# Designs tried in a protein design run: designed miniproteins, single chains, continued (4). Part 15

Each design is a single chain, and the fold is of that chain. pLDDT is the mean over its residues in the fold that is shown.

## One batch from the design tools (miniprotein)

Design m12513
Fold by ESMFold2-Fast:
Structure m12513 (fold): chain A 92 residues (1-92)
Amino acid sequence: SADLLSRLQQLKDQLQRQGIDVEIKIEGNKVTITLKGLSPRQLTAVALTAIGLGLDGYEVEIKIEGDTLTITIVGKNEDEALQAAIEVLQSA
């Protein structure tokens, strides 16, 4: 929904103001979040949140490559995937 997209953009902007590089790609029910510059605490919180979503029935892929964390979330529909992405960004 437009409201979920707006919330996701607000969280992206908030993290970018903290010096974190945030890229979000939305492809229907799949959302890919790429984060650079997370503190160790933020990285731990984000990774644990993503793992929790996977345990809660989402299809989740987590990749750590150097200083870059990439999380791919597949929900049953776009709103579910956007809600999960919001939860991930809120955990940072």
Scores: mean pLDDT 88

Design m12514
Fold by ESMFold2-Fast:
Structure m12514 (fold): chain A 68 residues (1-68)
Amino acid sequence: SEEAVELGKKIADALLSGNWDEARKIVEEAAKRGLARHAGMSAGIYALQKGNVEAAREAVRLGIEAAK
């Protein structure tokens, strides 16, 4: 969904800027809406497109963890 993609971009932007606490808050928001996996995957793709493999791995990990 567009909502999950938008949340994913915000997660990726937070991770790329080193704002770990903000990234976690957005992931928790996505989880409350049942969108954690989709948002995490979208964040990972976006971070990879920006050339940051470490941020991409972290985005996917956060999404998987939050999705239970």
Scores: mean pLDDT 83

Design m12515
Fold by ESMFold2-Fast:
Structure m12515 (fold): chain A 89 residues (1-89)
Amino acid sequence: NENLEKAKELLDKATQAVREGNSEEAIRLIKEAEDYAIKAIQEGADPLELTQVAFRLLAISMEAYELGLEDTAKAAIDAARRVIKAGNA
């Protein structure tokens, strides 16, 4: 699924932005990854891979919180919740 691969690529970039302390870029990438994950859900993507996307967003949230990027952590948690809800998983 092309949209799922794009979501994963954007989450890798979001992780790097978090580690660089770039909150604005991290939030942008998280939201873009969420949009692609939702498109993948609508196209019938594998529920297991969608669960992995949600767990990756939670991991990003935890890492952002530890680095003091509270807005980024919240954005990642909110995105994880929306992906889980859309996938009904």
Scores: mean pLDDT 85

Design m12516
Fold by ESMFold2-Fast:
Structure m12516 (fold): chain A 75 residues (1-75)
Amino acid sequence: AEKLLEEAREHARRAVEALLAGDLETAREHLLKAGEYLKKALEIDKEKAERAARELEEEMRARIEAHRAEVEAAL
């Protein structure tokens, strides 16, 4: 289960990096892979996978919001 959650986190991290770089296609592909690993983890340990999914969502949101704030401050 841990390994699947680690793979999901890595793909989500890459997806955010691609999104911030403007590479929407690569971001989508990594998000899909992150979702697949999370789904597999849910079948093994639902509670742990749900916790990891929430943490991942918060991390991605915080990174996107930080980037948006930097853009708004530059305007």
Scores: mean pLDDT 77

Design m12517
Fold by ESMFold2-Fast:
Structure m12517 (fold): chain A 86 residues (1-86)
Amino acid sequence: AETAEQAKNLGNELFKLNRYDEAANAYGRAIELDPSFAEAHYNHGVALEKLNRYDEAAVAYRLALLLKPEDEEIAEELQKVLLKLS
């Protein structure tokens, strides 16, 4: 993918196919292209959570919250993941 949006869209298609490892890589590419892309950080966290990579998912959700601090959905997903780490 040439742009952050294209990389995110590729990640979304891979996620729909339950190809979570490849989806996480595509979302990671979107973040490399645009580190301020809150949606890519959130989607990266969701894909990592599907892979049971809860520590990495928590980091991704925290970065998404730094970019969108009032987003209740991101805050809820972070709390769910933190409970799995305890």
Scores: mean pLDDT 90

Design m12518
Fold by ESMFold2-Fast:
Structure m12518 (fold): chain A 83 residues (1-83)
Amino acid sequence: MLDKEVELALYLMAASVYELAAKRGDKEAYREAGEYYEKAGEIAKELGELELAKELYLKAAEYYEKAGDLEAAKKAREKAEEI
């Protein structure tokens, strides 16, 4: 498996790419941005970076909401509140 720090960096880069695409009008990219921020949050949590993990889960929730996925947004907010 990849080193968790490398995995975190790769997920953050993917999230940023999809975030930019979504802000340029690609509505489908909002969901991908949310998914990669959520994955980055999971890795940050595993690394003990709890404040970063919380921030990443909240970003995921924001982008899921923009994608119209209210259930995924709710789950991401719940993950942030667990920290």
Scores: mean pLDDT 85

Design m12519
Fold by ESMFold2-Fast:
Structure m12519 (fold): chain A 61 residues (1-61)
Amino acid sequence: MNKERMIELLKEEGVSEEEAQRIVDAPRLTPEQAEILQRVGKRFVDDSKAGAREEAARLAA
């Protein structure tokens, strides 16, 4: 689900797998973690839009 994608994007941002898991599982975010997630969120949205458009084209043609 979304957590797997977030971890992958966080790793791309230079975050370790361990730290990425802590961030996505954290009940509260530090300001630093929130800043990272904001940057990663832009990539997530961009990827979601591209994927949705491509998937819609495949399904509907």
Scores: mean pLDDT 65

Design m12520
Fold by ESMFold2-Fast:
Structure m12520 (fold): chain A 61 residues (1-61)
Amino acid sequence: SLDEVRARLLARLDELLRTHTPEQALQLVSAEAARLAREHGLSTGDLLRLMGEIADRVAAA
């Protein structure tokens, strides 16, 4: 589900931010987001919404 994918990606982003720069963490989590979207059959609109949430979290860090 979208909520499940969102929770996983945000948890992964938090982990990556401990050992990577914000730019590196964003790049890595973006690749994982694309893979999970394909695996879970997310629409382009849902993927774009998730990417927006990820970008906002990185900007707030």
Scores: mean pLDDT 83

Design m12521
Fold by ESMFold2-Fast:
Structure m12521 (fold): chain A 89 residues (1-89)
Amino acid sequence: SSEVERLLEEAERALEAGDLEEALRLLEEAARLADPKLAALLLFAAGLVALQLGDLERAREYFEKAMSLATPEQKATLEKLMEKELAKA
């Protein structure tokens, strides 16, 4: 939707500016309006942003929410990415 697209453009600008908390807020809002498949990807992105903030607990919560909404194909990919990123933290 045009609303989701606008929120994602705002989130990208927030990330470029280093405003990680604003990026999280915008990604969460976009995920709320998106279909489950897109919401899974957006919540996974939120988890990565939470890792940049150093908040491992919040990152795990976002990853768990992403996995709950993901398709089986998305789950296989996201599980590998999640393990890789969590191992670095």
Scores: mean pLDDT 87

Design m12522
Fold by ESMFold2-Fast:
Structure m12522 (fold): chain A 72 residues (1-72)
Amino acid sequence: SETEERIEKEIEKLKKEAEEAIKKKDYEKAAELYRKLKELAELAYLRGAPEKYKKIAEEAEKKIEEAKKLAE
C-alpha cells in the first residue's frame, strides 16, 4: 500500500501539473489531473487521513468543473 508520505507527494505533484496545464490552456489535461488528485485525496481521507484531504478533494472537484467548462 502507498504510505501517507507518498500520497501527499503525489497530490502535490498532480496539483502542480494541473495548475501548469491551466496556464497552458490544456483544460482537458487539467481536468484529468484534478480527477486523479481528487481520487487520491478521497482514498487518503477514507483510510483515516487528516481532514485536509477531504478539503483537497472538494477543491479538486471544483477545479474539475471549471476546467470542463473551459474545455468546451
Scores: mean pLDDT 79

Design m12523
Fold by ESMFold2-Fast:
Structure m12523 (fold): chain A 68 residues (1-68)
Amino acid sequence: MKEQAENALKLGKNYLEKGDYETAVALYRGAIKLDPKNKEAYRNLAIALEKMGRFDEAEKWRKKAEEL
C-alpha cells in the first residue's frame, strides 16, 4: 500500500508540473486513501488546490497535514 501511495504521489507531482491540476488532485487523493498518514500527499494536494483557486479546500488539507 505505501509503495502504491508513493507512486501515486510521484505521478501527481508530474501532472502538477504539467499544469494538469485536476489530475494531480485526483492522484494525491488516491495517495491519501492508500496511506492516510502521508503528510507530503496532504501538502501537495493543498498546493494543487491553490493552483486551481480552491483556497478554502487547500487550507483544510494544509491544516490536516500539520495535524499528522
Scores: mean pLDDT 83

Design m12524
Fold by ESMFold2-Fast:
Structure m12524 (fold): chain A 61 residues (1-61)
Amino acid sequence: MPTVEEAKELARRLLDAYFAGDWESAEEYERELMEKLKGMSEEEQREVLEYAGREFERRLA
């Protein structure tokens, strides 16, 4: 769904900013991501969070 893809893109940008040390941008992306998650079903929220977890692991490797 478009909203799920938008949330996944925000999760990617959030993680990129965090790993770059850009905490100001990371905080903005986190705020936007949280707003999108509020309107999502439990299953959609889980999909986005599992995606974010995989992206986080990818950046650590």
Scores: mean pLDDT 82

Design m12525
Fold by ESMFold2-Fast:
Structure m12525 (fold): chain A 63 residues (1-63)
Amino acid sequence: SSMEKVKQLEEAVKKYLAGEISSEELKEIALKLGVSEDIAERLASPDPEETNRGGVEAVIELS
């Protein structure tokens, strides 16, 4: 369960950084997986460094 959630989050972040999905869609996916709102907002940041930090925080939260 936790590993599947992490894989889904990592795939969504990769798609977002590649411009394949919107920030709103990334945030929705993160929230659906159980990521907290503040971390999901960080993931949806237009700043790639903030997205990377949010990704680390989200993986820890989902583990």
Scores: mean pLDDT 82

Design m12526
Fold by ESMFold2-Fast:
Structure m12526 (fold): chain A 72 residues (1-72)
Amino acid sequence: SMETEEEVEKVFLGMRIALEATEEVTAEHPDLPKSKQLKVFIEAMGEAIRLSFELSEEETYEKVLKLAKELA
């Protein structure tokens, strides 16, 4: 159904946003341990998926990037 397809697209969008935010943070913190990078990614992914159902892509990225930077 169209709603199911939209929900899946929102999940994929959230996953992409989380990856991009995590990559941004790891680029700014090259000495960040892999365990911390993983924690940032997991937390960012949950939040990015949640926000992708409520906010624009740009607003979601801004909030998720802020969270990722706070966790690093």
Scores: mean pLDDT 85

Design m12527
Fold by ESMFold2-Fast:
Structure m12527 (fold): chain A 56 residues (1-56)
Amino acid sequence: LTEEDLELAKETIRRALELGLSPEQALDVATLRLVARGISPEEAREAAEEALKELG
């Protein structure tokens, strides 16, 4: 994972929560965006969870 990937996850989660999505839905959206960038589903989910913890 790059710093850019982690920042993208944080930005995606912030935006999703602002739109009224649940934290679980925000994690799903962030995970899918990271997978689209070539990160494995497992690593993408872990990064999204870390990003959510950093924001909470």
Scores: mean pLDDT 83

Design m12528
Fold by ESMFold2-Fast:
Structure m12528 (fold): chain A 63 residues (1-63)
Amino acid sequence: VLDENAKISEAIRDALQGKDREKALETLSKILGISREEAEKFVENIRKAVEGGRQGARDLAAA
């Protein structure tokens, strides 16, 4: 079902933007069935991946 995936994506976006960080992390924790600490690490890993991708995404994505 797409509804849960859509909510996860929006919660990640909201957490990164700082709209409602605590609620976003709690929502992710409940939907994924993980702890709030794991949800925070999950968001942090995505943030780092996005930052790393910015430098190589267009020219050096596959060398």
Scores: mean pLDDT 68

Design m12529
Fold by ESMFold2-Fast:
Structure m12529 (fold): chain A 110 residues (1-110)
Amino acid sequence: SAREAALTRLLQLVAEAGNLLTEALAALEAGDLEAAIRKLEEARRVLEEAIRLARELGLEDIAELLERARRLVEEAIRALRAGDLEAARAHLARAYEVLDEVIARLAAEL
C-alpha cells in the first residue's frame, strides 16, 4: 500500500541518517574535520526529509524524536566548528540512541 511504501521510505531515511553519522565518526577518527562536518550536514538534510514524511504520515511521536536527533546533529556540527571534539562525540552518541528508538518504533508499525 501507499502507507506501507511511505513507512518503508521513512525507515530507509532513518537508516541513511544513521549511516551518515557512522561515516562522520570515521572521519573524526581519521582527523578529517571537514569530511565529518559534510557528513553531518548531509545527515541533517536526510533527517529534515524524514521529519516531513513522519508528519505527513501522522507519526507525531516519531517526528518529535527525529527533531531531537536533528538538534543533536546541529549541536555536534557547532561543537566541531568550535574544536570541541568531546562535545561533538557526546552529541552524536545521543543522536544514535534517538535514531535506534525511531527504528524500533517504525519496525513495530510495519
Scores: mean pLDDT 91

Design m12530
Fold by ESMFold2-Fast:
Structure m12530 (fold): chain A 72 residues (1-72)
Amino acid sequence: AMEAELQALEEAYLAALRPRVEELAAAGEPLERLAELLRGPTLALIERGLSAEERAAAVAAFDAAVAAALAR
């Protein structure tokens, strides 16, 4: 139950981030770099067992981190 619930939340999380990942790829960011940026937050969500609100906050933090990396 919990594992299936986490999987569903991860799928929603990744689906929400997909347009952003596509934008970054179109902007010339290497796919390996994009995969690394996506993987870290996803693993953190699994490891910490975050609530839905905490997952939303993690998505916002991930977006901020990606924006900061692009500003380099």
Scores: mean pLDDT 61

Design m12531
Fold by ESMFold2-Fast:
Structure m12531 (fold): chain A 61 residues (1-61)
Amino acid sequence: ASSAEILAALQALSPREGTALYLLVHEGLSREETAARLVEEYGLSREEAERIVDRAVAALA
């Protein structure tokens, strides 16, 4: 179930929001760890990464 569910979520969200959702669900990272990974991988500001994570978490809730 996990791979198909992650793929569907990625298609429903923006690419960065989908990546955040993947990190939260598949990798089991915290919000803080996910935001840090987005900063490292995409060169985003911490504030921008946290907003992306918040939107991904809203999709999970």
Scores: mean pLDDT 74

Design m12532
Fold by ESMFold2-Fast:
Order: sequence, then structure tokens, then C-alpha cells
Structure m12532 (fold): chain A 86 residues (1-86)
Amino acid sequence: STLEITESLAALAERVLERAEALAEKAVAETGGDPAVVAAAEELVRAARAAVEAARAGDRAAFEEALRRAEEAAQRLAEAVAAAKA
């Protein structure tokens, strides 16, 4: 059923959020709280939270948009970490 799919997507999104939060914390710690890394990390966590909220609401369009933003935020975090360690 669509409800079972929605529940499965919500569980998956929650796992992604947990990993995003852990990655954000690690990136900030490894760069000594570099402001650009902090900003990018916060953006990634915000996007992951939006994906969880959209999945729980069964809003596929909002979920796909949140996922796109999370992918973009993850790339920005990687770039910020690379710049901080350069």
C-alpha cells in the first residue's frame, strides 16, 4: 500500500538524517569549527530533516526536492572541508 511505502521512506529518511548529523559533527570537529564547514554542515542537516518531514507527510514532490537539496548540500560540505584542509 502507499501507506507502507510512505512508512518505509520515512524510516530510510530518518537513517539518512542520523548519518547526516554524524557526518556534520565529524566535519566540524575535524576542521576546528571552520565557519564555512559549520554553515555547509547545518545546510546538510536542514535538508535531511526536510526529507524526513516530507516522507512522513507522504509528500513525494517535497521529498524529491529535499533529497535534491541534500545532495547539493553534501557536495558543498565536501568542498568546504577540502578548502579548510588545503
Scores: mean pLDDT 85

Design m12533
Fold by ESMFold2-Fast:
Structure m12533 (fold): chain A 57 residues (1-57)
Amino acid sequence: GSEARSVGGSARADLIAAGLSEEEAERIAKEAYRATLEGGSQAGGDVVRAAARELGL
């Protein structure tokens, strides 16, 4: 829904601002979107945080 779309969109923008490529940021944002649909905003946030940690952001 709209919440998942907002989480994904914000994650994509933040990751690009942090220096990730558009392709990589979109991939992570899509996973965050899916996680939010299945487990809510916290699940989507967890996906973004895990990806940022692995990438050293």
Scores: mean pLDDT 75

Design m12534
Fold by ESMFold2-Fast:
Structure m12534 (fold): chain A 74 residues (1-74)
Amino acid sequence: SPETQAEAERLRQEFNGLWVQIQTMIFNKAPQEEINKKIQEALAKIDQLLALETDPEVRAALQHVKAYLQKQLS
């Protein structure tokens, strides 16, 4: 539906913003507590995207990114 597509696009944009923030924080050696907080926010966006996504290849890619981020948590 158009509403589902708009929601998925919004979530992707929000995730991409969080991803850039996380990478910037890691590069700048921000406190791990702050990095973990942003990773948790990004994981929540992935879970919301997975609830909307029906394409198995896209779902697999999202699961791989989720696993990567989970490994970055201290």
Scores: mean pLDDT 88

Design m12535
Fold by ESMFold2-Fast:
Structure m12535 (fold): chain A 76 residues (1-76)
Amino acid sequence: GLEEAKRLLEEAKRAAEEGDLERAKRLVEQAIETARDNPMVVKAAEEALEALEEGDLERAKRILEGAIQLIDMLQS
């Protein structure tokens, strides 16, 4: 569900902040699978994954933050 996807994205952001790109990517991939019924969240998470694959940590962190906020709005 979206709460689990949010938790995974928050963990991914922390992993990215710590420079653990492999862990961050795995957590984002899990979030994509968990949020598959929510296309907007999936799209944001896919964009975060692309930023992580490119090594753009600042962009990845910003996109992850946006995806987390999107989930909060969808659950409000």
Scores: mean pLDDT 86

Design m12536
Fold by ESMFold2-Fast:
Order: sequence, then C-alpha cells, then structure tokens
Structure m12536 (fold): chain A 79 residues (1-79)
Amino acid sequence: MARERARALYEEAVRAYREGDYERAAELAEEAGELFESLGDYRNAAAAYGLAAKAAVQAGDLERAKEFFEKAREALSKL
C-alpha cells in the first residue's frame, strides 16, 4: 500500500506542476520521495526529489530546491 500511495502522490505532483501549482507540486513530490526512500526505492525517490526541486525553483524557493537536489543526488548514490 505504501508503494501505491507514493506513486499516487508522484502522479498528483506531476499534475500540479503541469497546472502551474508549484508549491503543491513540491509538497506532493517531497512526500512521494520520502515514501519511496523509506521503501528502499532509491530510483523513484530520486525522480520524486528531482520533481520537488524543479517545482521549488519555479515557486522561487531556492533554499528548498537546493535541499531537494541534494536528496535526489544522495538517493542516486545508493544505486
């Protein structure tokens, strides 16, 4: 169930990003990334944190964007 929830959150984040709701996209993508990471799914965690970073950049939150890019990089290092 947690994996299905993570995927649903990621898909909702993608939709929010496409709609220009960057704050919501970053929030949903962060939740998806944390959940994928807790499941040991580092590939999908990196993708989710990458989306969160892009959304944070678009929202003007460069500090959060830097944090998400670092989390994505760390997830990739575990592959």
Scores: mean pLDDT 88

Design m12537
Fold by ESMFold2-Fast:
Structure m12537 (fold): chain A 87 residues (1-87)
Amino acid sequence: MDELLEEAEKLIKEAEKIKKEAEELLEESELKEEILKKAEEVIKLAKELQTTPIGSEEELKEKEEKLERSKKLLEESRKLLEEHKKK
């Protein structure tokens, strides 16, 4: 249980770091907006994970699915930021 909450906290911190890097390194562009939007969605989903109670295996499965979605969005935002740095 606590491991899911810790993972959610890590996702929030990583997404906040990506937002900060995008704001500092990128000029105003569609790419910057896309990265910021994805990072904000990660923060939103991770906060929902922290507030959703777990009383059953079904609720645990729903939390795990939200965690996976958050991780995918975080990876997408990180990939976009890194691709910009390489070009």
Scores: mean pLDDT 76

Design m12538
Fold by ESMFold2-Fast:
Structure m12538 (fold): chain A 70 residues (1-70)
Amino acid sequence: GAAEIARLQAKIKEIEREIEELRKEVEELEKKIKEDPNAPLSTVLELVGKKLRLIGLEFELELLKEKLAA
């Protein structure tokens, strides 16, 4: 029904916003690591964690878009 479609659309927009914010954070961390040869391991681990989160969100977004199209 229309309520289910609206819920899926809202979730898609939420995840798209999270992906966009996370992409900016990843870009900022990659720049910091590239510019600082002494970047602490914690910064590198934060980048890895954010990249894994991004992959997960992109996969979830794809699944939700397929549900909306069905």
Scores: mean pLDDT 85

Design m12539
Fold by ESMFold2-Fast:
Structure m12539 (fold): chain A 59 residues (1-59)
Amino acid sequence: SSSRKAAAEVLQEEARKIREQGEREGAALNAKDPAKAAETWARYQQALQLAEELKRKYE
């Protein structure tokens, strides 16, 4: 359980970094292609939710 919890924490931290990057990229894409920006943002949000779910499961 300890090693699984650590792995979940690493995934959550990576998901947070991806989210921050996605926010910056989403802003740039929104100016050029709003639909693609929305899709990219949704994918990053889904990744964050999956990391949070994984953390709870391996708690």
Scores: mean pLDDT 69

Design m12540
Fold by ESMFold2-Fast:
Structure m12540 (fold): chain A 64 residues (1-64)
Amino acid sequence: AQEKADELLRKAVDAFTAGNYEEAVKYAEEAIKLDPTNQAARDVLALAYEKLGEKEKAEEYRKL
């Protein structure tokens, strides 16, 4: 359970570092679905949305 969420979080971080922000959103969302308490996944999702210009969505994940 936890292992798959951690793998998806790593993929999200790797995608973000490569500049693939849409891909980072996809992996971070999947990680949150498996572990809704994963703050690191929420942080990556918020940062990726901010890079995509989705400021409103970014704030949603920062405040949760």
Scores: mean pLDDT 79

Design m12541
Fold by ESMFold2-Fast:
Structure m12541 (fold): chain A 98 residues (1-98)
Amino acid sequence: ASPEEIRAAKRYLESAKRSAEEAIRALEAGDAEGAIRHLEAALEAAKAANSLYPTPEIEAAVKYLEAALEAAKAGDLEGAIAYAREAIRALEEALKEL
């Protein structure tokens, strides 16, 4: 990847992490609708990063965010929190690699 693509991927990963953290706050407050919007934003950002600079850690973050979104839509708020936390760890590892 080019330096410009790496910088853009890093910004998308930072955005995905912030949105995932907002999603966890919404889930802990019982706001499933707010959590879904934040998870959708996190997933979009993580997918954008993956398109620019695909790595196993970014791919893992995308999969965990997809699982968190599915859990939240199913009303499994505890499962959604668990998957969102896994996604944040994967995003943090991806950011260390960049």
Scores: mean pLDDT 91

Design m12542
Fold by ESMFold2-Fast:
Structure m12542 (fold): chain A 80 residues (1-80)
Amino acid sequence: EVLELVEKAGEAFEAGDYEKAAELLEKAIELDPESARLYGLLGLVYYALGDKEKAIEALEKGLELDPENEALRAALEQIK
C-alpha cells in the first residue's frame, strides 16, 4: 500500500504531474508518518513544483526523523 503509493507517485513525477505526485506521497506519509524517505521524496516534489518553502519543511522533517541521512542533508543544502 505505501509502496504502491510511492510507485504511483514516481510515475506521476516522470509524467511531469508533480501535483499528483505530491498528493500520493502525502497519502503515503499519512500511512507511514515516521518515514524519512517519504519526506525526502515529498521535498523533491515540492521543489519541482517551485514551492521552495514546502520543500525545505519536508526535507527538515525527514532529517528530524533520520538526522544522519546524508542524501537529505545534501538536498537541503542544495535548496537552501
Scores: mean pLDDT 84

Design m12543
Fold by ESMFold2-Fast:
Structure m12543 (fold): chain A 67 residues (1-67)
Amino acid sequence: SLEEVRELGKQGKEEELLELLSDPDPAVRFEALFELAKLGSPALEKLLSHPDEHIAIWARYALAELK
């Protein structure tokens, strides 16, 4: 559920959130990206070079909101 993804974000579970970026539910993927952005995760900068263009674009938007 989306609440579980938010709870992972509150707990700083960066590795679990990164795994959820591959979830079949696009809502879960988006929430995981948003929680990574709130954590200020350095992994977001690596996502700017991700081979999936959608993930790279989402990471760019998330990083812009943090700065």
Scores: mean pLDDT 74

Design m12544
Fold by ESMFold2-Fast:
Structure m12544 (fold): chain A 62 residues (1-62)
Amino acid sequence: MKYSREEILKAVRESGLLTDEQLKRIEKLLANKEYFSEDEIREILKKAGATDEQIEEILKRL
């Protein structure tokens, strides 16, 4: 299954788990295409500095 950039950004923002600077990093990492797999979302969240626990909570919101 794939998720749109807007769905991912909504899940991240609604989670309330990440800082504004981490959100900006995620927005930049998502900018290159429209749809992402769960594995791609995990890698993007890791690159933005999210913890494993934060990543799992965000993925549950998708």
Scores: mean pLDDT 84

Design m12545
Fold by ESMFold2-Fast:
Structure m12545 (fold): chain A 91 residues (1-91)
Amino acid sequence: MPKEVLELQIRAGVLAIEAAVGKLVGEKELAKTEDPEKKKKLEEAIKLYEEALRLAAEADELAETDPERARELLEEAEKLIEEAKRLEAEV
């Protein structure tokens, strides 16, 4: 396997784990939250983690056939995770 493909697949796996953990934690906090504004921010963060997880999975599939597209998807997944973390910090 080319080094670049392996590096993209590892990065996709790491981001997928981060997004999955973030979603799980967010869902647990959402279940305990009664404040409508906090609930809305948590729901938005969860959706961002779901989209990041989807992009990371797509990047893993494309890493061998389209490494440039895989890289772009991973960069977008990272941005979505950063935005989700920012929203969670406001709760």
Scores: mean pLDDT 87

Design m12546
Fold by ESMFold2-Fast:
Structure m12546 (fold): chain A 63 residues (1-63)
Amino acid sequence: SLKQEMLRLIGEILRLIGEMFDLELRYKRGEISEAEYEARKAELDRQIAELLAQMNALSQQLS
């Protein structure tokens, strides 16, 4: 169902946000370079944006 798909997308977004927090912590601890941090952050931001776009598309179908 559209509702179940929406909840799945929300769950995936929350997981990626958790990965972003881990990435921030590693960067602040000096465990990764600024270049590595920026590259991984850009990848996570892209994945989150893709999931948000999917949620928006589903929301339009529910209207």
Scores: mean pLDDT 85

Design m12547
Fold by ESMFold2-Fast:
Structure m12547 (fold): chain A 70 residues (1-70)
Amino acid sequence: MEEIERLVEEAAEEVHRRGLSREEIREKELELIDKAIELLKEDPELVKLLELRKEAIENNEPFSKIAEKL
């Protein structure tokens, strides 16, 4: 969990520093989710949550709609 939080913070700092577009932010978020799934492979519930977040981004759906499936 801490490892994922660090990756998210580093990405947020990079976005702020570089002024990335919404599309670039989305691509960066998908990359981070893929890395998080690999790191959290031992926790199937967290992996499922990350997969749902990735699916929401890919389908351009709000996470709140996907979260209702949990």
Scores: mean pLDDT 68

Design m12548
Fold by ESMFold2-Fast:
Structure m12548 (fold): chain A 85 residues (1-85)
Amino acid sequence: MEELREKAEEYLKKAEEYSKEAKELAEKAKEAFEESKEKGLELIGEALRKVGEGAGYLLKARRLREKLEELERKRREEEERREKE
């Protein structure tokens, strides 16, 4: 169970890193559009790719968190049943 928790946290960190990179690229794209539309579009494309990768990690983290929640809930209910009889 601990391994799944650590993996979920790792995926969340990766998702946050990709989100930050995407935001930085989007800000750069905004400035680049003033100088060149082509350069701005290139940076926007890169930012969107980073958003997609970040979303992928968010989904993986969410799935692991859901599984952990369910396993912990089941464990708690079984322990409660055993203790209270």
Scores: mean pLDDT 79

Design m12549
Fold by ESMFold2-Fast:
Structure m12549 (fold): chain A 90 residues (1-90)
Amino acid sequence: IDEFLNSPLMREAAAEARKLMEEGKFEEAERLLLEAVDKWAKENNWSEDEVLKAKAFVYRWMGTQAEVLGYDEEAKKYYEEAEELLEKIE
């Protein structure tokens, strides 16, 4: 998972997602980041637990970005989504 988070794929997706979030396009930003997770997972034969953990990190990151941008309700939603995903990991 650390290799994914530090990958050019994730760094580029995060930069583009941040721009979309600054424009209020949260659904597009979410889709872009989740597509990056799915692409990496497929190419690296990730387990379901690794996918869930990566998606949780994505939502935590989105929560932090939304909070910084002043979207408190969106931030809360993303933090809750991240916690729910982590609870599914056995």
Scores: mean pLDDT 81

Design m12550
Fold by ESMFold2-Fast:
Structure m12550 (fold): chain A 69 residues (1-69)
Amino acid sequence: MAENEAISQVVTDLIARQGRAPRSPAELRDMILDALRALGASDAELAAVATQSLHDQLVALVDRVQQQA
C-alpha cells in the first residue's frame, strides 16, 4: 500500500547488508545498483536505473526484491 513503507524496508535491508548507513545520496545510489546486480538485474537494466532519480531507483529495487521473494 504505502510505497514509502516498501522503500523504508529496502533501505533498512541495504544498510544491514553494508553494515553501515550511506553517507551521501551518491553512496545510496551505488548501494541500490549493487543490490540490483546481486538480485540478477541485467547490465541494460542497471544502465537504465542509473539514469533515474533516487526515488525511481528505490522503486526499481523494491520491484526486484518483490519478484525474488
Scores: mean pLDDT 76

